Designed miniproteins, single chains, continued (4). Designs and how they scored, part 57

Each design is a single chain, and the fold is of that chain. pLDDT is the mean over its residues in the fold that is shown.

## One batch from the design tools (miniprotein)

Design m13969
Fold by ESMFold2-Fast:
Structure m13969 (fold): chain A 85 residues (1-85)
Amino acid sequence: SKEELLERLLEAAEKKNIEEFTKILMEIAGTPDGTPSPEQLLKALIELLENEEAAKEILEAYFTSKDEEEFLEKVAEILKKVLEK
């Protein structure tokens, strides 16, 4: 389910596990053996999150973060906000 995929992404981000995080992203983008394009990743994230702004924030975090740790920290905050009900 979408909720299970979001929970998996959040767990990987909170644990700072970039390898698992990247694996999940490749899975949702439909490119498990390749690198998804930014457009493919954005489209997949928009569908998964049901929130275009959150999907764009995740991609922006990738370009603005100084390292993988900061990127995953920013992503965890975005995902928590999406899952909070």
Scores: mean pLDDT 77

Design m13970
Fold by ESMFold2-Fast:
Structure m13970 (fold): chain A 78 residues (1-78)
Amino acid sequence: SPPPPSRDQLLLSGGVAIEIIDNNDVGVDSSSSLLTGGLVRVKNGQLTPRSLQQARQLGRQGMGTRDQVIQRLQQLSQ
């Protein structure tokens, strides 16, 4: 098993990196602007336990392209 990501980062097996920002504020939900650097930054309040579980499952199963993972996370956060 791979080592856990340091701090508040979630790494998916599809080569998608999601950085969870420890901020109780909300307001970051756009994937289009977040995709620029190949890293998706989301505020802690934008992710639910269900969204995180779904992202992990997509990564584990290798059934998601980068854009599909982002679309799924946005769908679950809205």
Scores: mean pLDDT 46

Design m13971
Fold by ESMFold2-Fast:
Structure m13971 (fold): chain A 60 residues (1-60)
Amino acid sequence: SMSAEEARRREELAERIDRLTQEAVELYRQMKQSSGDEGAALRARIEALLEEIRRLLKEL
């Protein structure tokens, strides 16, 4: 059975995933308006955020 503490930890993880997802969406918007090295740097940052989201999802 899930304890109240476990439920709280899962809710905190969900909130963190939501915040990271919103950041990734904003960076993606900036990337679409960018070119050259700036666009490549934004893509790398988005990929790092998506990897962090994937890691956190495994803890749910």
Scores: mean pLDDT 85

Design m13972
Fold by ESMFold2-Fast:
Structure m13972 (fold): chain A 68 residues (1-68)
Amino acid sequence: MEEEKRKLKAKAETYEDMEQSAQEAVAILAEKRAQDPERFQASLDAGQATLDLLRKKKKEYEEAAEKL
């Protein structure tokens, strides 16, 4: 149980790190989109979708760890 809980928390931390990197990338894309919406809108949309997925995965692993 404790070993499994630690592994789930480690996965949640990995997704949290990925989320932070994705937030930085999305911020850069948002700046670029402000300058050229036609060119960067699709990239920004894809970045937002990735960020949402990473947040969902982090929450799932956190909840799984708390349930053990």
Scores: mean pLDDT 81

Design m13973
Fold by ESMFold2-Fast:
Structure m13973 (fold): chain A 106 residues (1-106)
Amino acid sequence: MMLDFSPETIERLIEKAKEGDDEAQDKLFMMGQMLFSGGDYYSAGKIFIELSTMGLGYNNLTKAMQQMYNNGDYDSVVNIVDQMKKNGIPLNPKMQAIYDAAKKAL
């Protein structure tokens, strides 16, 4: 299944999803899962942050952070947490542990 992953398409889908468009929310979730499955954990995490502001994808965000950490991508873990804080998304205990470990590894 081919989806348009351009920044413009993602931004448009985020806007529609925030307006309550269920199809846009489903498409964003699918895009996040495809990026995660393809190993692009940081881009997946960014989509799951936006979905988490709408009550979706929070567990997927935790999984993306874990994979970033496992791959030694500590800067991406820190950047995702900074974006979560900016969007008012709370850290769960697993996310907090990953974040603390990433900061110690930097």
Scores: mean pLDDT 85

Design m13974
Fold by ESMFold2-Fast:
Structure m13974 (fold): chain A 69 residues (1-69)
Amino acid sequence: SAEEKERYRRAIRQLIGIMRKREMTPEQRALLERAEAALADPNVSATQLKEVVLEMGLALGREAAARHG
């Protein structure tokens, strides 16, 4: 739905903001570019937006884990 897509778009915008405050690996930069492309695509599906949110969340989680051990 349009409401579901807008919720994922808001989540992606927040995650992009978090990632931009940090030094990024080439893999993280590619993910950020993919996220921005998804936000710019008027035909993007809710499933595609959800997948981007999950990938960004996993990338940030791995970084946090690496800093502690």
Scores: mean pLDDT 79

Design m13975
Fold by ESMFold2-Fast:
Structure m13975 (fold): chain A 100 residues (1-100)
Amino acid sequence: SLEEKLEELKKEAKEIEEIMEQVQKALDEGDYEKAEELLEKGLEKLVDMLKKFGYEKEAEEIRAKYEKLEDLEEKYRALAEGAVLETIKIEDELKKELEE
């Protein structure tokens, strides 16, 4: 159902948020190896979430943008921005379908 999809979106978005918090902590501590590992994990989670909800084009665009970046802070910003904006978009579309 649409309600079940909305709850699943919230769960997956929370998991990505928790990963991004761990990335920020690793960067703050100077653990760049851990930050890179967590960024890759966050990217894969975001891509999987987007594909699951039918946003395959957006998933490919985010991956392509991320792969062009060499700086960890730029990678963090790209992933964090993508996660927030795409989650809001999917949530808004699901809520609109629930109102119809």
Scores: mean pLDDT 84

Design m13976
Fold by ESMFold2-Fast:
Structure m13976 (fold): chain A 77 residues (1-77)
Amino acid sequence: SKEEEMRKIAKENIENLKKFVDELVKQGKYDEAIEVIENAKKKMTELFKKRGYPDIAKEFEKEADKILNEVKKKASE
């Protein structure tokens, strides 16, 4: 179904975001990592909402915020 396709896109985008952010964090690029997460969150939540999948948008936002909080915690260490 189209919903299953949207859920797969959300999951793949979160997985790719985690991998890219992890590489930036390893390089000490915390500000760049934060910007990437916030841009991905804005773009993807807007996309899912526009396509009529607000629950998928909310789930993506929660997962992105979790990644963001982990980066902010590491930046403070």
Scores: mean pLDDT 87

Design m13977
Fold by ESMFold2-Fast:
Structure m13977 (fold): chain A 62 residues (1-62)
Amino acid sequence: MMEKIKKAAEVEKDPRLKTVLELIVEKGLSGTTVRDIAKALGISEREAGGLMAEALARAQKL
C-alpha cells in the first residue's frame, strides 16, 4: 500500500493531491488525519477529506 502511495506522490500533477500523498508518506496512512491535510493546505476538513479520498483512489490505480 505505502509503495503505491509513494509512487503516486512522485507522478501526481495536481499540487494539492501531491501534498496529501507526501503527508501520508511522511506520517503513515494511520498517522495522517484530515485535520493535518486541512492545516497543510489551508482548506476545510471537508475539502481535505475529499482530497484524501481522491489521492488514495489514484494511488490504488497504480
Scores: mean pLDDT 79

Design m13978
Fold by ESMFold2-Fast:
Structure m13978 (fold): chain A 84 residues (1-84)
Amino acid sequence: PVTVLEGSGTLAYVLAPRLDFQQVDLEAGESTEVIETKPGDVLHLMSVDGDLTVRIEEVDEKGNVVRDLGTVHLEKGVGRSIPI
């Protein structure tokens, strides 16, 4: 999941090779839904509105964090790509 640490706004994301972009309005402390991933997938993130600092974590089927993929600052309109 992607969790907002600071800020609020609209996050757009897609898990490549999928082309089905998702959008969600998030405030500090809120997270995206858990998305199933496969080895070699790439998570593309962009803040559509607002500036966000987000943490990206991989969780197991029970919701336990198994890998921290890092913290990124998303400026309004700037995309970031996170390999999984």
Scores: mean pLDDT 74

Design m13979
Fold by ESMFold2-Fast:
Structure m13979 (fold): chain A 71 residues (1-71)
Amino acid sequence: SALDLVRRAEAARAGLPEDLSPEQMEAIVRAVKEGLAQGLDTRAIRERIYEATGLRLSDAQVNRIVAGLQE
């Protein structure tokens, strides 16, 4: 559910801006999950996050989110 995605995004939040809305966190988690399912590299996943939220994340931040979602 969308609520579950938000909770997972909050758990994976180490290094993300503290003032992110639940909608932005859900969009980040969705972009990462969809990117991984499509076999996209970290650069392509970062671009999807930017398109969805306007946020530019580092490779390290994306990798932390991936690790959090694979628990």
Scores: mean pLDDT 73

Design m13980
Fold by ESMFold2-Fast:
Structure m13980 (fold): chain A 96 residues (1-96)
Amino acid sequence: SAELEELAKKAKQIPLYVEKVLEAIKAGEFEKYGWSKEEVREVLEKLLKDAEEAIKLLKEKLAKEKDPEKQKLYEVMIEALEKAKEIIEEALKLLE
């Protein structure tokens, strides 16, 4: 349970991290440091796929979990990754 609580705390920080990436894209900071839009897009596309796979696995774990406290922690992680996914999708649209 302690390990799962720590993982949930870290998951909550993921949307905040990707929001900073979105802000950096809007500010042209990646271009300033020599990254092309295509390179940033490829990294974000991989991150989106990884997030979708993680959400799927967490939903499968949640469906099998019978402990209400652990169910809550999985729900928190899923919500955080779904939010991160939305921000990544917004960032990808800016790079089209």
Scores: mean pLDDT 87

Design m13981
Fold by ESMFold2-Fast:
Structure m13981 (fold): chain A 84 residues (1-84)
Amino acid sequence: EAERRREEAERALERLVEGIKEAAEDESKALEVVKEAGKIGDLVASATGGAIRIVIAGKKEGNEEEAFEEAKKILEEAMEEWEK
């Protein structure tokens, strides 16, 4: 039971990370990615929206790598809270 929830959370996190990369390349996909995150929970949707904004801003400023690392930390924290 707990193992299944952990596996589901890991798969969801992987999908969100890919979604953020896609939204950073094509901002029109941002709403769809946030909507999918919302199916998991409001906290995850909010964190995903923030993560997308951070990566887009970082790409424009030339620090995309740092922004992406920050975005991943935000998502991991949100998923950890959701698993509680």
Scores: mean pLDDT 77

Design m13982
Fold by ESMFold2-Fast:
Structure m13982 (fold): chain A 85 residues (1-85)
Amino acid sequence: FPYLVSGKLIRNEDDLNREVDSIKRARPYLSRDLAEALVKLEPQLIGKPISVIAKILADYLGVSETEARFDLLALMLGKPRSSLD
């Protein structure tokens, strides 16, 4: 479905891939799956506490809430996830 991510309208897979690639260029340590999830789920994540964001991402990615939380902390701190494990 069409949605807005960082003020841009995502209408198709090409728009999605462009935004995911942009995120990956800025944050190479981020997995493509996580970058894609952040783009697709952005409207659901805005204004939510980290525990709720971690649960939404965990459900989407099929990983544990703890794993999603470490990935979010790595993103927020600008560090690779491996530095938090």
Scores: mean pLDDT 66

Design m13983
Fold by ESMFold2-Fast:
Structure m13983 (fold): chain A 71 residues (1-71)
Amino acid sequence: MEEREKRLEAVVEGLKTGDGLPEEQARFNAEALLAAHDATADGQEFVTETGKRLTFRFDENGTLVVEIEDV
């Protein structure tokens, strides 16, 4: 499997076990987070089908930060 698929499954399991999300919601959130990460360059924006604008940046520790706003 691609590394992305393994990372997706790890995030899904983390959301299910850590945050108590059901499978459907955990997978939706995991896919959104990974799509955001994959689309990320400094200052890169991604607009979702639901009209949400996601802006991606990395903080000083290299942690991905996502800002969400309605468009």
Scores: mean pLDDT 60

Design m13984
Fold by ESMFold2-Fast:
Structure m13984 (fold): chain A 71 residues (1-71)
Amino acid sequence: DKAASLAAKGDRYEALGKKYAEQGDTELAKRMYQQAGNLYLQASEAAKAAGDEASAKAYQERAEELYKKAE
């Protein structure tokens, strides 16, 4: 599943963002959260293309949350 694969990559970048935030590396944390958000947005688009509107919405909401962490 392309959408699930993209979301899994997003989860890995979010984990890196959390790690860098805990280490006090705010700039690296923001970059990782932004990349995670971009991957979840791509997962949302892939889910829409597959006709999975519920997953598409969930991934889009997840991307919005990650972008807020990148602020």
Scores: mean pLDDT 87

Design m13985
Fold by ESMFold2-Fast:
Structure m13985 (fold): chain A 67 residues (1-67)
Amino acid sequence: SAEEILEEMKKKFEERYAKAPKTDEAVHDLLAEILAELAERGREAGLSPAEIAALARELANYGFELA
């Protein structure tokens, strides 16, 4: 489901962020990679572009708050 994909991507971001350099470039690159994976999994799951965009926004906000 959309919610399961979002929660999986949030957890993956947390795990990788914990081990990543805390530079703006490294954090931006990590977020871009996880957002790309979210979009791909959303497409494979048959989510609409609007639904994928909404999940991407929630993940980006979560990553921004964690960083």
Scores: mean pLDDT 79

Design m13986
Fold by ESMFold2-Fast:
Structure m13986 (fold): chain A 83 residues (1-83)
Amino acid sequence: MVKLTEELAEELIKELEKLKAESKDEVAKKAIDQIIKIIREGVGKSLEEVLNKIMEVIKNSDASDEDKDAILKALNDVVTKYL
């Protein structure tokens, strides 16, 4: 079972903070902040468990489909690079 390492968490947070800085939508920024919090609290836990919590935040967010897709792409690009 793959665990969320500190290194993977750092790269995920880095890419999400870049996406947040580029976003002009407060709703998308709030979703990104919630995801960053889940990642920080998830270090040492199952990567699958952490990703499931992140997916629930994205699903329940009022952000646009375009913003949700951008978040998902950023997460997937980091995860696939480190696995």
Scores: mean pLDDT 84

Design m13987
Fold by ESMFold2-Fast:
Structure m13987 (fold): chain A 62 residues (1-62)
Amino acid sequence: DIANILQQIYDIMVNGSSRQDFDRAAALVGQLADMLPPPVIAQFRANFTPAYIRQMIDQIRA
């Protein structure tokens, strides 16, 4: 589920900031790249911030 993956990335970005947390977030982004259209994943990569991720979660829930 895309929303669940985004929530995990959000949690890592705001609560955990170790190298291992970053590697896990990168792996989750890789999973999203398989699930999302190229323009969407490009925007996600360019705006890789907690605020943007939270906004994406909200859009998916709508």
Scores: mean pLDDT 76

Design m13988
Fold by ESMFold2-Fast:
Structure m13988 (fold): chain A 76 residues (1-76)
Amino acid sequence: SAAELQRKLAEFAEKYGEAFLADPEVLARLEELERRYGAKAQEAAAAGDRERFLAIQTELYEEVLEIFEEHVKKLE
């Protein structure tokens, strides 16, 4: 669920702190995701398509989590 993914993202932020979130490569990738999914989410919201909006939001959270997991692998 989106709430579960959001919780995992919060755990990454707490565990790795501001240094992780201040990483230029991580920030650039997050900005790209917001750009790609932001437009799609706004279109779905304008159309009143809640199901599509939630699907887009879930995909966004999944890709953000993937970026965080990939970054963590580099630290190991």
Scores: mean pLDDT 74

Design m13989
Fold by ESMFold2-Fast:
Structure m13989 (fold): chain A 94 residues (1-94)
Amino acid sequence: KEELLKEFEELAYESALAMGLDEKKLEELKKEVGNKFIASVILLLMETAGLDYEKALELAKKVYEEVKSLSEEELKEDIKILKEQLEHYKKAKE
């Protein structure tokens, strides 16, 4: 399950980059929180929903706890969906 969680975290981070979120801000957040998925969700919430850092961090941590509670099979399906979304974003970003 740890390997699947790492793959999910990497895909979420790559998806954020492919969506056009700022790479420097993502890297700073990743260093601060120590997790690529949490960093990606924080920046997404701040940029798209206008949440402040503290609220975005709280929500990102809650979402990550939910992801950690998923079964291996559920996590594999979420990874598949993220891979398909990432391919669509890559094709859209000329």
Scores: mean pLDDT 78

Design m13990
Fold by ESMFold2-Fast:
Structure m13990 (fold): chain A 65 residues (1-65)
Amino acid sequence: GLEEALRMAEGAVQLGEQTGHRALKEEATKVLEALRAGDLEEARRHAEELSRVDPLTGEGIVEAV
């Protein structure tokens, strides 16, 4: 659900920041912002792009929204 998707997106932003993985941080941040805005369709689109960088997190968010 939304709570799990938010937790996954926040974790991916933190991981991208800690590891210097710019693409991971950027795509996860877009997912997180869309989820916080309540735009589940935009969150899903960004999560699909995130899945190309982090398949487990991106796919998990797509399934959760």
Scores: mean pLDDT 87

Design m13991
Fold by ESMFold2-Fast:
Structure m13991 (fold): chain A 60 residues (1-60)
Amino acid sequence: SMSPEVSALGEEGDRYLRQRRYEEALAAYEKILTLPSASPEEKARAQRAVDYVRELLAAA
C-alpha cells in the first residue's frame, strides 16, 4: 500500500540511520514529508523519524 517513492526514501533513511549517518538519514525522511503521494500516516511516521534523528544530532 506504500508508494514506491515513500518506500525507497524510508529504506534509504533507515540504512543511513543504521550507519549513524544522521544528516543523510534526516534528509531522506524529510523528503517523505514533501511528497504529495505520501499518506498522512506515512508522513506521521516520517515526522517521528525526523524528530528522533534531530535528537541524535543535538546530542552529538
Scores: mean pLDDT 85

Design m13992
Fold by ESMFold2-Fast:
Structure m13992 (fold): chain A 113 residues (1-113)
Amino acid sequence: GLEATIDRLAATFGISREEARALVRETLQALLDGIVELLRRAGVELPARTPEEIARGIRRVVEEDPEVAEQLRALLGGLATLLGLDVDPATLDPEALAELARRLFAEALRVIA
């Protein structure tokens, strides 16, 4: 889970758990912003940056744009890894990928808040 990732980063870099948590929060924010920007560039309207709207946008784009789909899978893989989840987004169908994105976005927002 997330706490194990924070502990590993703190131990690996010789920093405090508070410093490791700040780095995780900063990286999560950058990944979320990257996903939103990628969806907007693909022509997805996002009336709100909610997990549900992100999942809807990802489901549409994964079926319509293979290049953007590959980039989204990579960003979602980064989110999953940072949150301590053992999931490979490359193996998921569009529906499963959208549901994973909804859960990852919701969890990342809780960590950032």
Scores: mean pLDDT 83

Design m13993
Fold by ESMFold2-Fast:
Structure m13993 (fold): chain A 115 residues (1-115)
Amino acid sequence: TIRASDVKDFKPKKDEQYIVTNPLPKEVAEYLAKKAEETGAKVIFFVPKDEWIPESAREGVEAQKEAAKKYPKNVEIVEVDSPVFLLDPRYNPLSKDLIDSVIDPNKKTVFITDA
């Protein structure tokens, strides 16, 4: 697991996949997407539907959606009908099933959190 504050110091690797369950700052989301494109790593952003997005997180969620449009081969958006923090697999076993349905089981999975 990697904290969002440490993401700029972390180098994504080709055979890894990165799971983001919390809205990230715009600069962090853009950095991850660009590095995934450069290295061939996969990034999956789990984002809440618009009704669940707090105003403080809106810029980050919009940046995550924009990044997926720019790098569709390496960046995926998964919309969820709940606040995104409820998808943290450390605290919610139901999130594990959802995440397992979209990840590649043959790739190393790394979680990016703000904790």
Scores: mean pLDDT 72

Design m13994
Fold by ESMFold2-Fast:
Structure m13994 (fold): chain A 79 residues (1-79)
Amino acid sequence: SDEARRMAEETARSSGVPVSTYTEIRKKLVEQGMKESDADLAAGLAIDLVSETGMPLEKAIEEAKKQLEERKKALEEKQ
């Protein structure tokens, strides 16, 4: 959780995305019922998607949530 948050903040700084954007995404996801650790990962993924592809932030958040859910399913199947 703390590590994921720190890495997301560093990614935001290096990509030119304001750290406040990361904080807002994280807060929104937690308010939607996502665990803090999952929200940290999804926020970081969303920022990466915006910086790499230039897609709208809302679409990047949706794609990040989808990728995180797919990762969880893969991890659960690979015991």
Scores: mean pLDDT 73

Design m13995
Fold by ESMFold2-Fast:
Structure m13995 (fold): chain A 86 residues (1-86)
Amino acid sequence: GKPAPPLSPEERAVEEEVREWLLAKGYSKSAADVAARIAARAAVLNVRGQPLPEETIVETIARLAFISKEDAREAYERALEVARRL
């Protein structure tokens, strides 16, 4: 596949807030970094009118970050809340 494009300033702001939330939940830095990045990118795309299916996003976060689907869903919902405020 193509290399992933670099994060926008909006994606970085969302990523930082979601990452801190996951760290507060007790996840490792690596898990929090991966989950927050995917959640932030998907949330910014949703706000820009290019939504991906929520189930695909949640499954991808859970699989790549090795976190529960419940926590992956909460991470995505928090990313959406942050993205909607930017």
Scores: mean pLDDT 81

Design m13996
Fold by ESMFold2-Fast:
Structure m13996 (fold): chain A 85 residues (1-85)
Amino acid sequence: MKKVEELKKQVEEKTKEAIKTIKESGELAKDPETRNEGLSRMVKASNDLRKFGDEAIKKEPEVAPFVAKQLEEVSKTVDAETSSL
């Protein structure tokens, strides 16, 4: 179904954007002067993606397993970046 595929592509694009933001924010968090800003940006990126995923699931419940996998990848990226602090 076209709507499911369109939402999956949008979720995937938002996930790539969030992962990029989290990695860049992880670099900021390594510096004591920018640590709080970096951590704040990671939290915001994760929350923004989760909110987008929730809205996508409301439109097409069939995307829920796909959204869950994308959120898991974001969580793993956050864990990897924070473990380097």
Scores: mean pLDDT 82

Design m13997
Fold by ESMFold2-Fast:
Structure m13997 (fold): chain A 118 residues (1-118)
Amino acid sequence: SKEDELKKKVIELLEKMKNTVGELQRIADEVGLEDASRRLKEAQERLEKTIKNLKEGKISIGDAYRVALEVLREADYVLSAIRKTGDEEAYQRALDLVNELEKIVKELEKIRDEYMKL
């Protein structure tokens, strides 16, 4: 069904988001930001649970989108923390990853809006 196609695309985007958050956590670890690293680990665990619950039909695409927005907010917080370290190379790498997360969230919003029209 169209709904199943949209769910599959959401799962693929959330898995990509989890991987990108993992890369951001690696940067936080490299620059010694323990609180930022912990927050990103918790965000990855939240995404993993969300993927599982979506696959099992326990949550909606709208619920998954809300989790993605919360994870993006955590990533923005971590980007600000990395910027404050003064490590310009780490900041540029982190900025590229946060920009990728923003693109994923925008794609998830489009899918959520399409789903709401069904």
Scores: mean pLDDT 92

Design m13998
Fold by ESMFold2-Fast:
Structure m13998 (fold): chain A 95 residues (1-95)
Amino acid sequence: SDLPKETSKIVSIPPGTIKKVSFEGEKGDKLIFQSLSKDPVLVGVTNQAKTFERLFSLPGGAKKEVILPQSGLYFVYFIPLSNVIKKVNVTLKSG
């Protein structure tokens, strides 16, 4: 069996701070966002080439996914919408 091609990390988003994280991904890979907090956060996803941009709300406890249309470097921005520390689990999964 091939080793699972999945990378996960928990991102802590303090109040008043935009958190930026980077992922190197391949076409067809999925970025999976799981809220671990009750408060919403705005999530922005863009690639280095600026050919892909997506902005969405991640409600408390919600799960959202983004399919990567192209291989390359992606930037994820977490924008806090409240004065509470928020946590999001981000998984990059092979397509």
Scores: mean pLDDT 82

Design m13999
Fold by ESMFold2-Fast:
Structure m13999 (fold): chain A 73 residues (1-73)
Amino acid sequence: MTDEEEAEKLIELAKSDDPDVQREALERGKKYLDEGKYDLAIKIFEALSKSPDEDIRAVADLLLGVAYALKKR
């Protein structure tokens, strides 16, 4: 599976109504940040920022800001 294929699956997980599944997508997105794959992390966190779960939205918004900051150097 390519990073792009994995990101597509993670976006589907981020759209899940199950908060545990959404948290899995969040953890995978953080791994993309660790690997310097900021564009992929941004896509995942943007999807999670639309979650009905306030805790998931708050963390996703924070990490989205971090991803944009790191991408700009």
Scores: mean pLDDT 78

Design m14000
Fold by ESMFold2-Fast:
Structure m14000 (fold): chain A 94 residues (1-94)
Amino acid sequence: DPRKKLEELWEEEEKRIEEVLSERDPEVYEEVKKNGLGLAGVVAVMRKRGFSDEEIREILRELGLSDEEIDLALNDLEKFKDLRLDRLHDFLSS
């Protein structure tokens, strides 16, 4: 079931965000949760709150992102969003 698989992947990502951010910064977690933007929301909220690129990199590494994905998220957030959505769609369509 492709829909169930997508829901499970989204739930796993949300769970990981909760586990990492609720311990490190509960206020960031609450704002990310309200936005519903997943990993892209983490980058946007942390930048808005004045976190350094290095602090954001550390969080994204804990969330399981590669250095290449982190660099894309920090330098081109819109392209990062598109890449993540395309990769999820391709994975579910394969």
Scores: mean pLDDT 74

Design m14001
Fold by ESMFold2-Fast:
Structure m14001 (fold): chain A 81 residues (1-81)
Amino acid sequence: EEIKKEFEKAIKDNPRLQALKAELDEWIARVPEMTPEELGRLADELMRRKRDLASKNTKEATLEIGLIDEAMRRIAEKVAE
C-alpha cells in the first residue's frame, strides 16, 4: 500500500513523468479516432521509447517503462473493441 502511494506520488512530483502520463492518456483517448497508419506509428513510437529506456539503469526509466507498458495494454484493449 505505501509503495503504491510512493509510486503515484513520484509520478505526480516529477513534471516529466506527469507530462508523459498526460501524453499517453491523450493517445489512449484518441485510439477510436485513429487510422490504421496512425495506430502503427503510435505502436512503433512507444516500442522505440521503451527500448531506449530499457538501456538506462535508473528509477525514473523504470517508472516511464511502467507507464508505457500500461498505455500499450489499454491501447490494445481499445483496438480490440
Scores: mean pLDDT 77

Design m14002
Fold by ESMFold2-Fast:
Structure m14002 (fold): chain A 62 residues (1-62)
Amino acid sequence: SAAEEALFEQVKAQALAKGMSEEQAEGAARGYVLLVFGLGLSAEQAEAAIERGTGVKLDVKV
C-alpha cells in the first residue's frame, strides 16, 4: 500500500543516514514495515526490535 511504501522509504532513508549499507537499510525497512503493518507493533517497539537486531537506533517520524 502507499502507507507501507512511504514507511519503507522513510526507514530506509534513516538507516542509510545512520551508516547502514543499501542492503542493510532495505532489510531494516522491510523488517520495520512487517513489524508495524504485519504484526501491529508500535513505532517504538519496531525501532527497539531493529536496534536489537542491527545495533542502529532509528528516529522514524510516523
Scores: mean pLDDT 79

Design m14003
Fold by ESMFold2-Fast:
Order: C-alpha cells, then sequence, then structure tokens
Structure m14003 (fold): chain A 68 residues (1-68)
C-alpha cells in the first residue's frame, strides 16, 4: 500500500493532467471518486482527503511531483 501522502500526490498529478480534457463537473466528480477511494484504502475521512487534495492542487506542478 502506498503511503497516504504519495496516494494524495499521485491523485493530484492525475487530476492536473486530466483537467484540460474535463468539464468542471467531470473534474469535481473525478476528484470525489479519488478522494473516496483514498479515504477507503487508508481508513481516513473523505472530507480530510478532499481538503488535502485541494491544498495539493493549489501548489505548482513541480512541487506536487516532488511529493509523489
Amino acid sequence: MLPLEVSLANAALTLRDLEPSLSPEEFEKLKEIYAGEIAKVHGVDKEEVLKRLDELLSLPLEKIIELA
């Protein structure tokens, strides 16, 4: 199992890569799906995962890559 931080960084990288190809609604749905899966696998609250994903998505791409 990947560490939580690595799972979050990988999800953030995937979301950034796909964002230009998705509508805002599709992007939010995909973010929710990733947050739900990470929360389930790591035994943490989905709301906490979403908050941390939003924090990562606010960072420059280079910073997210360093955390993956």
Scores: mean pLDDT 80

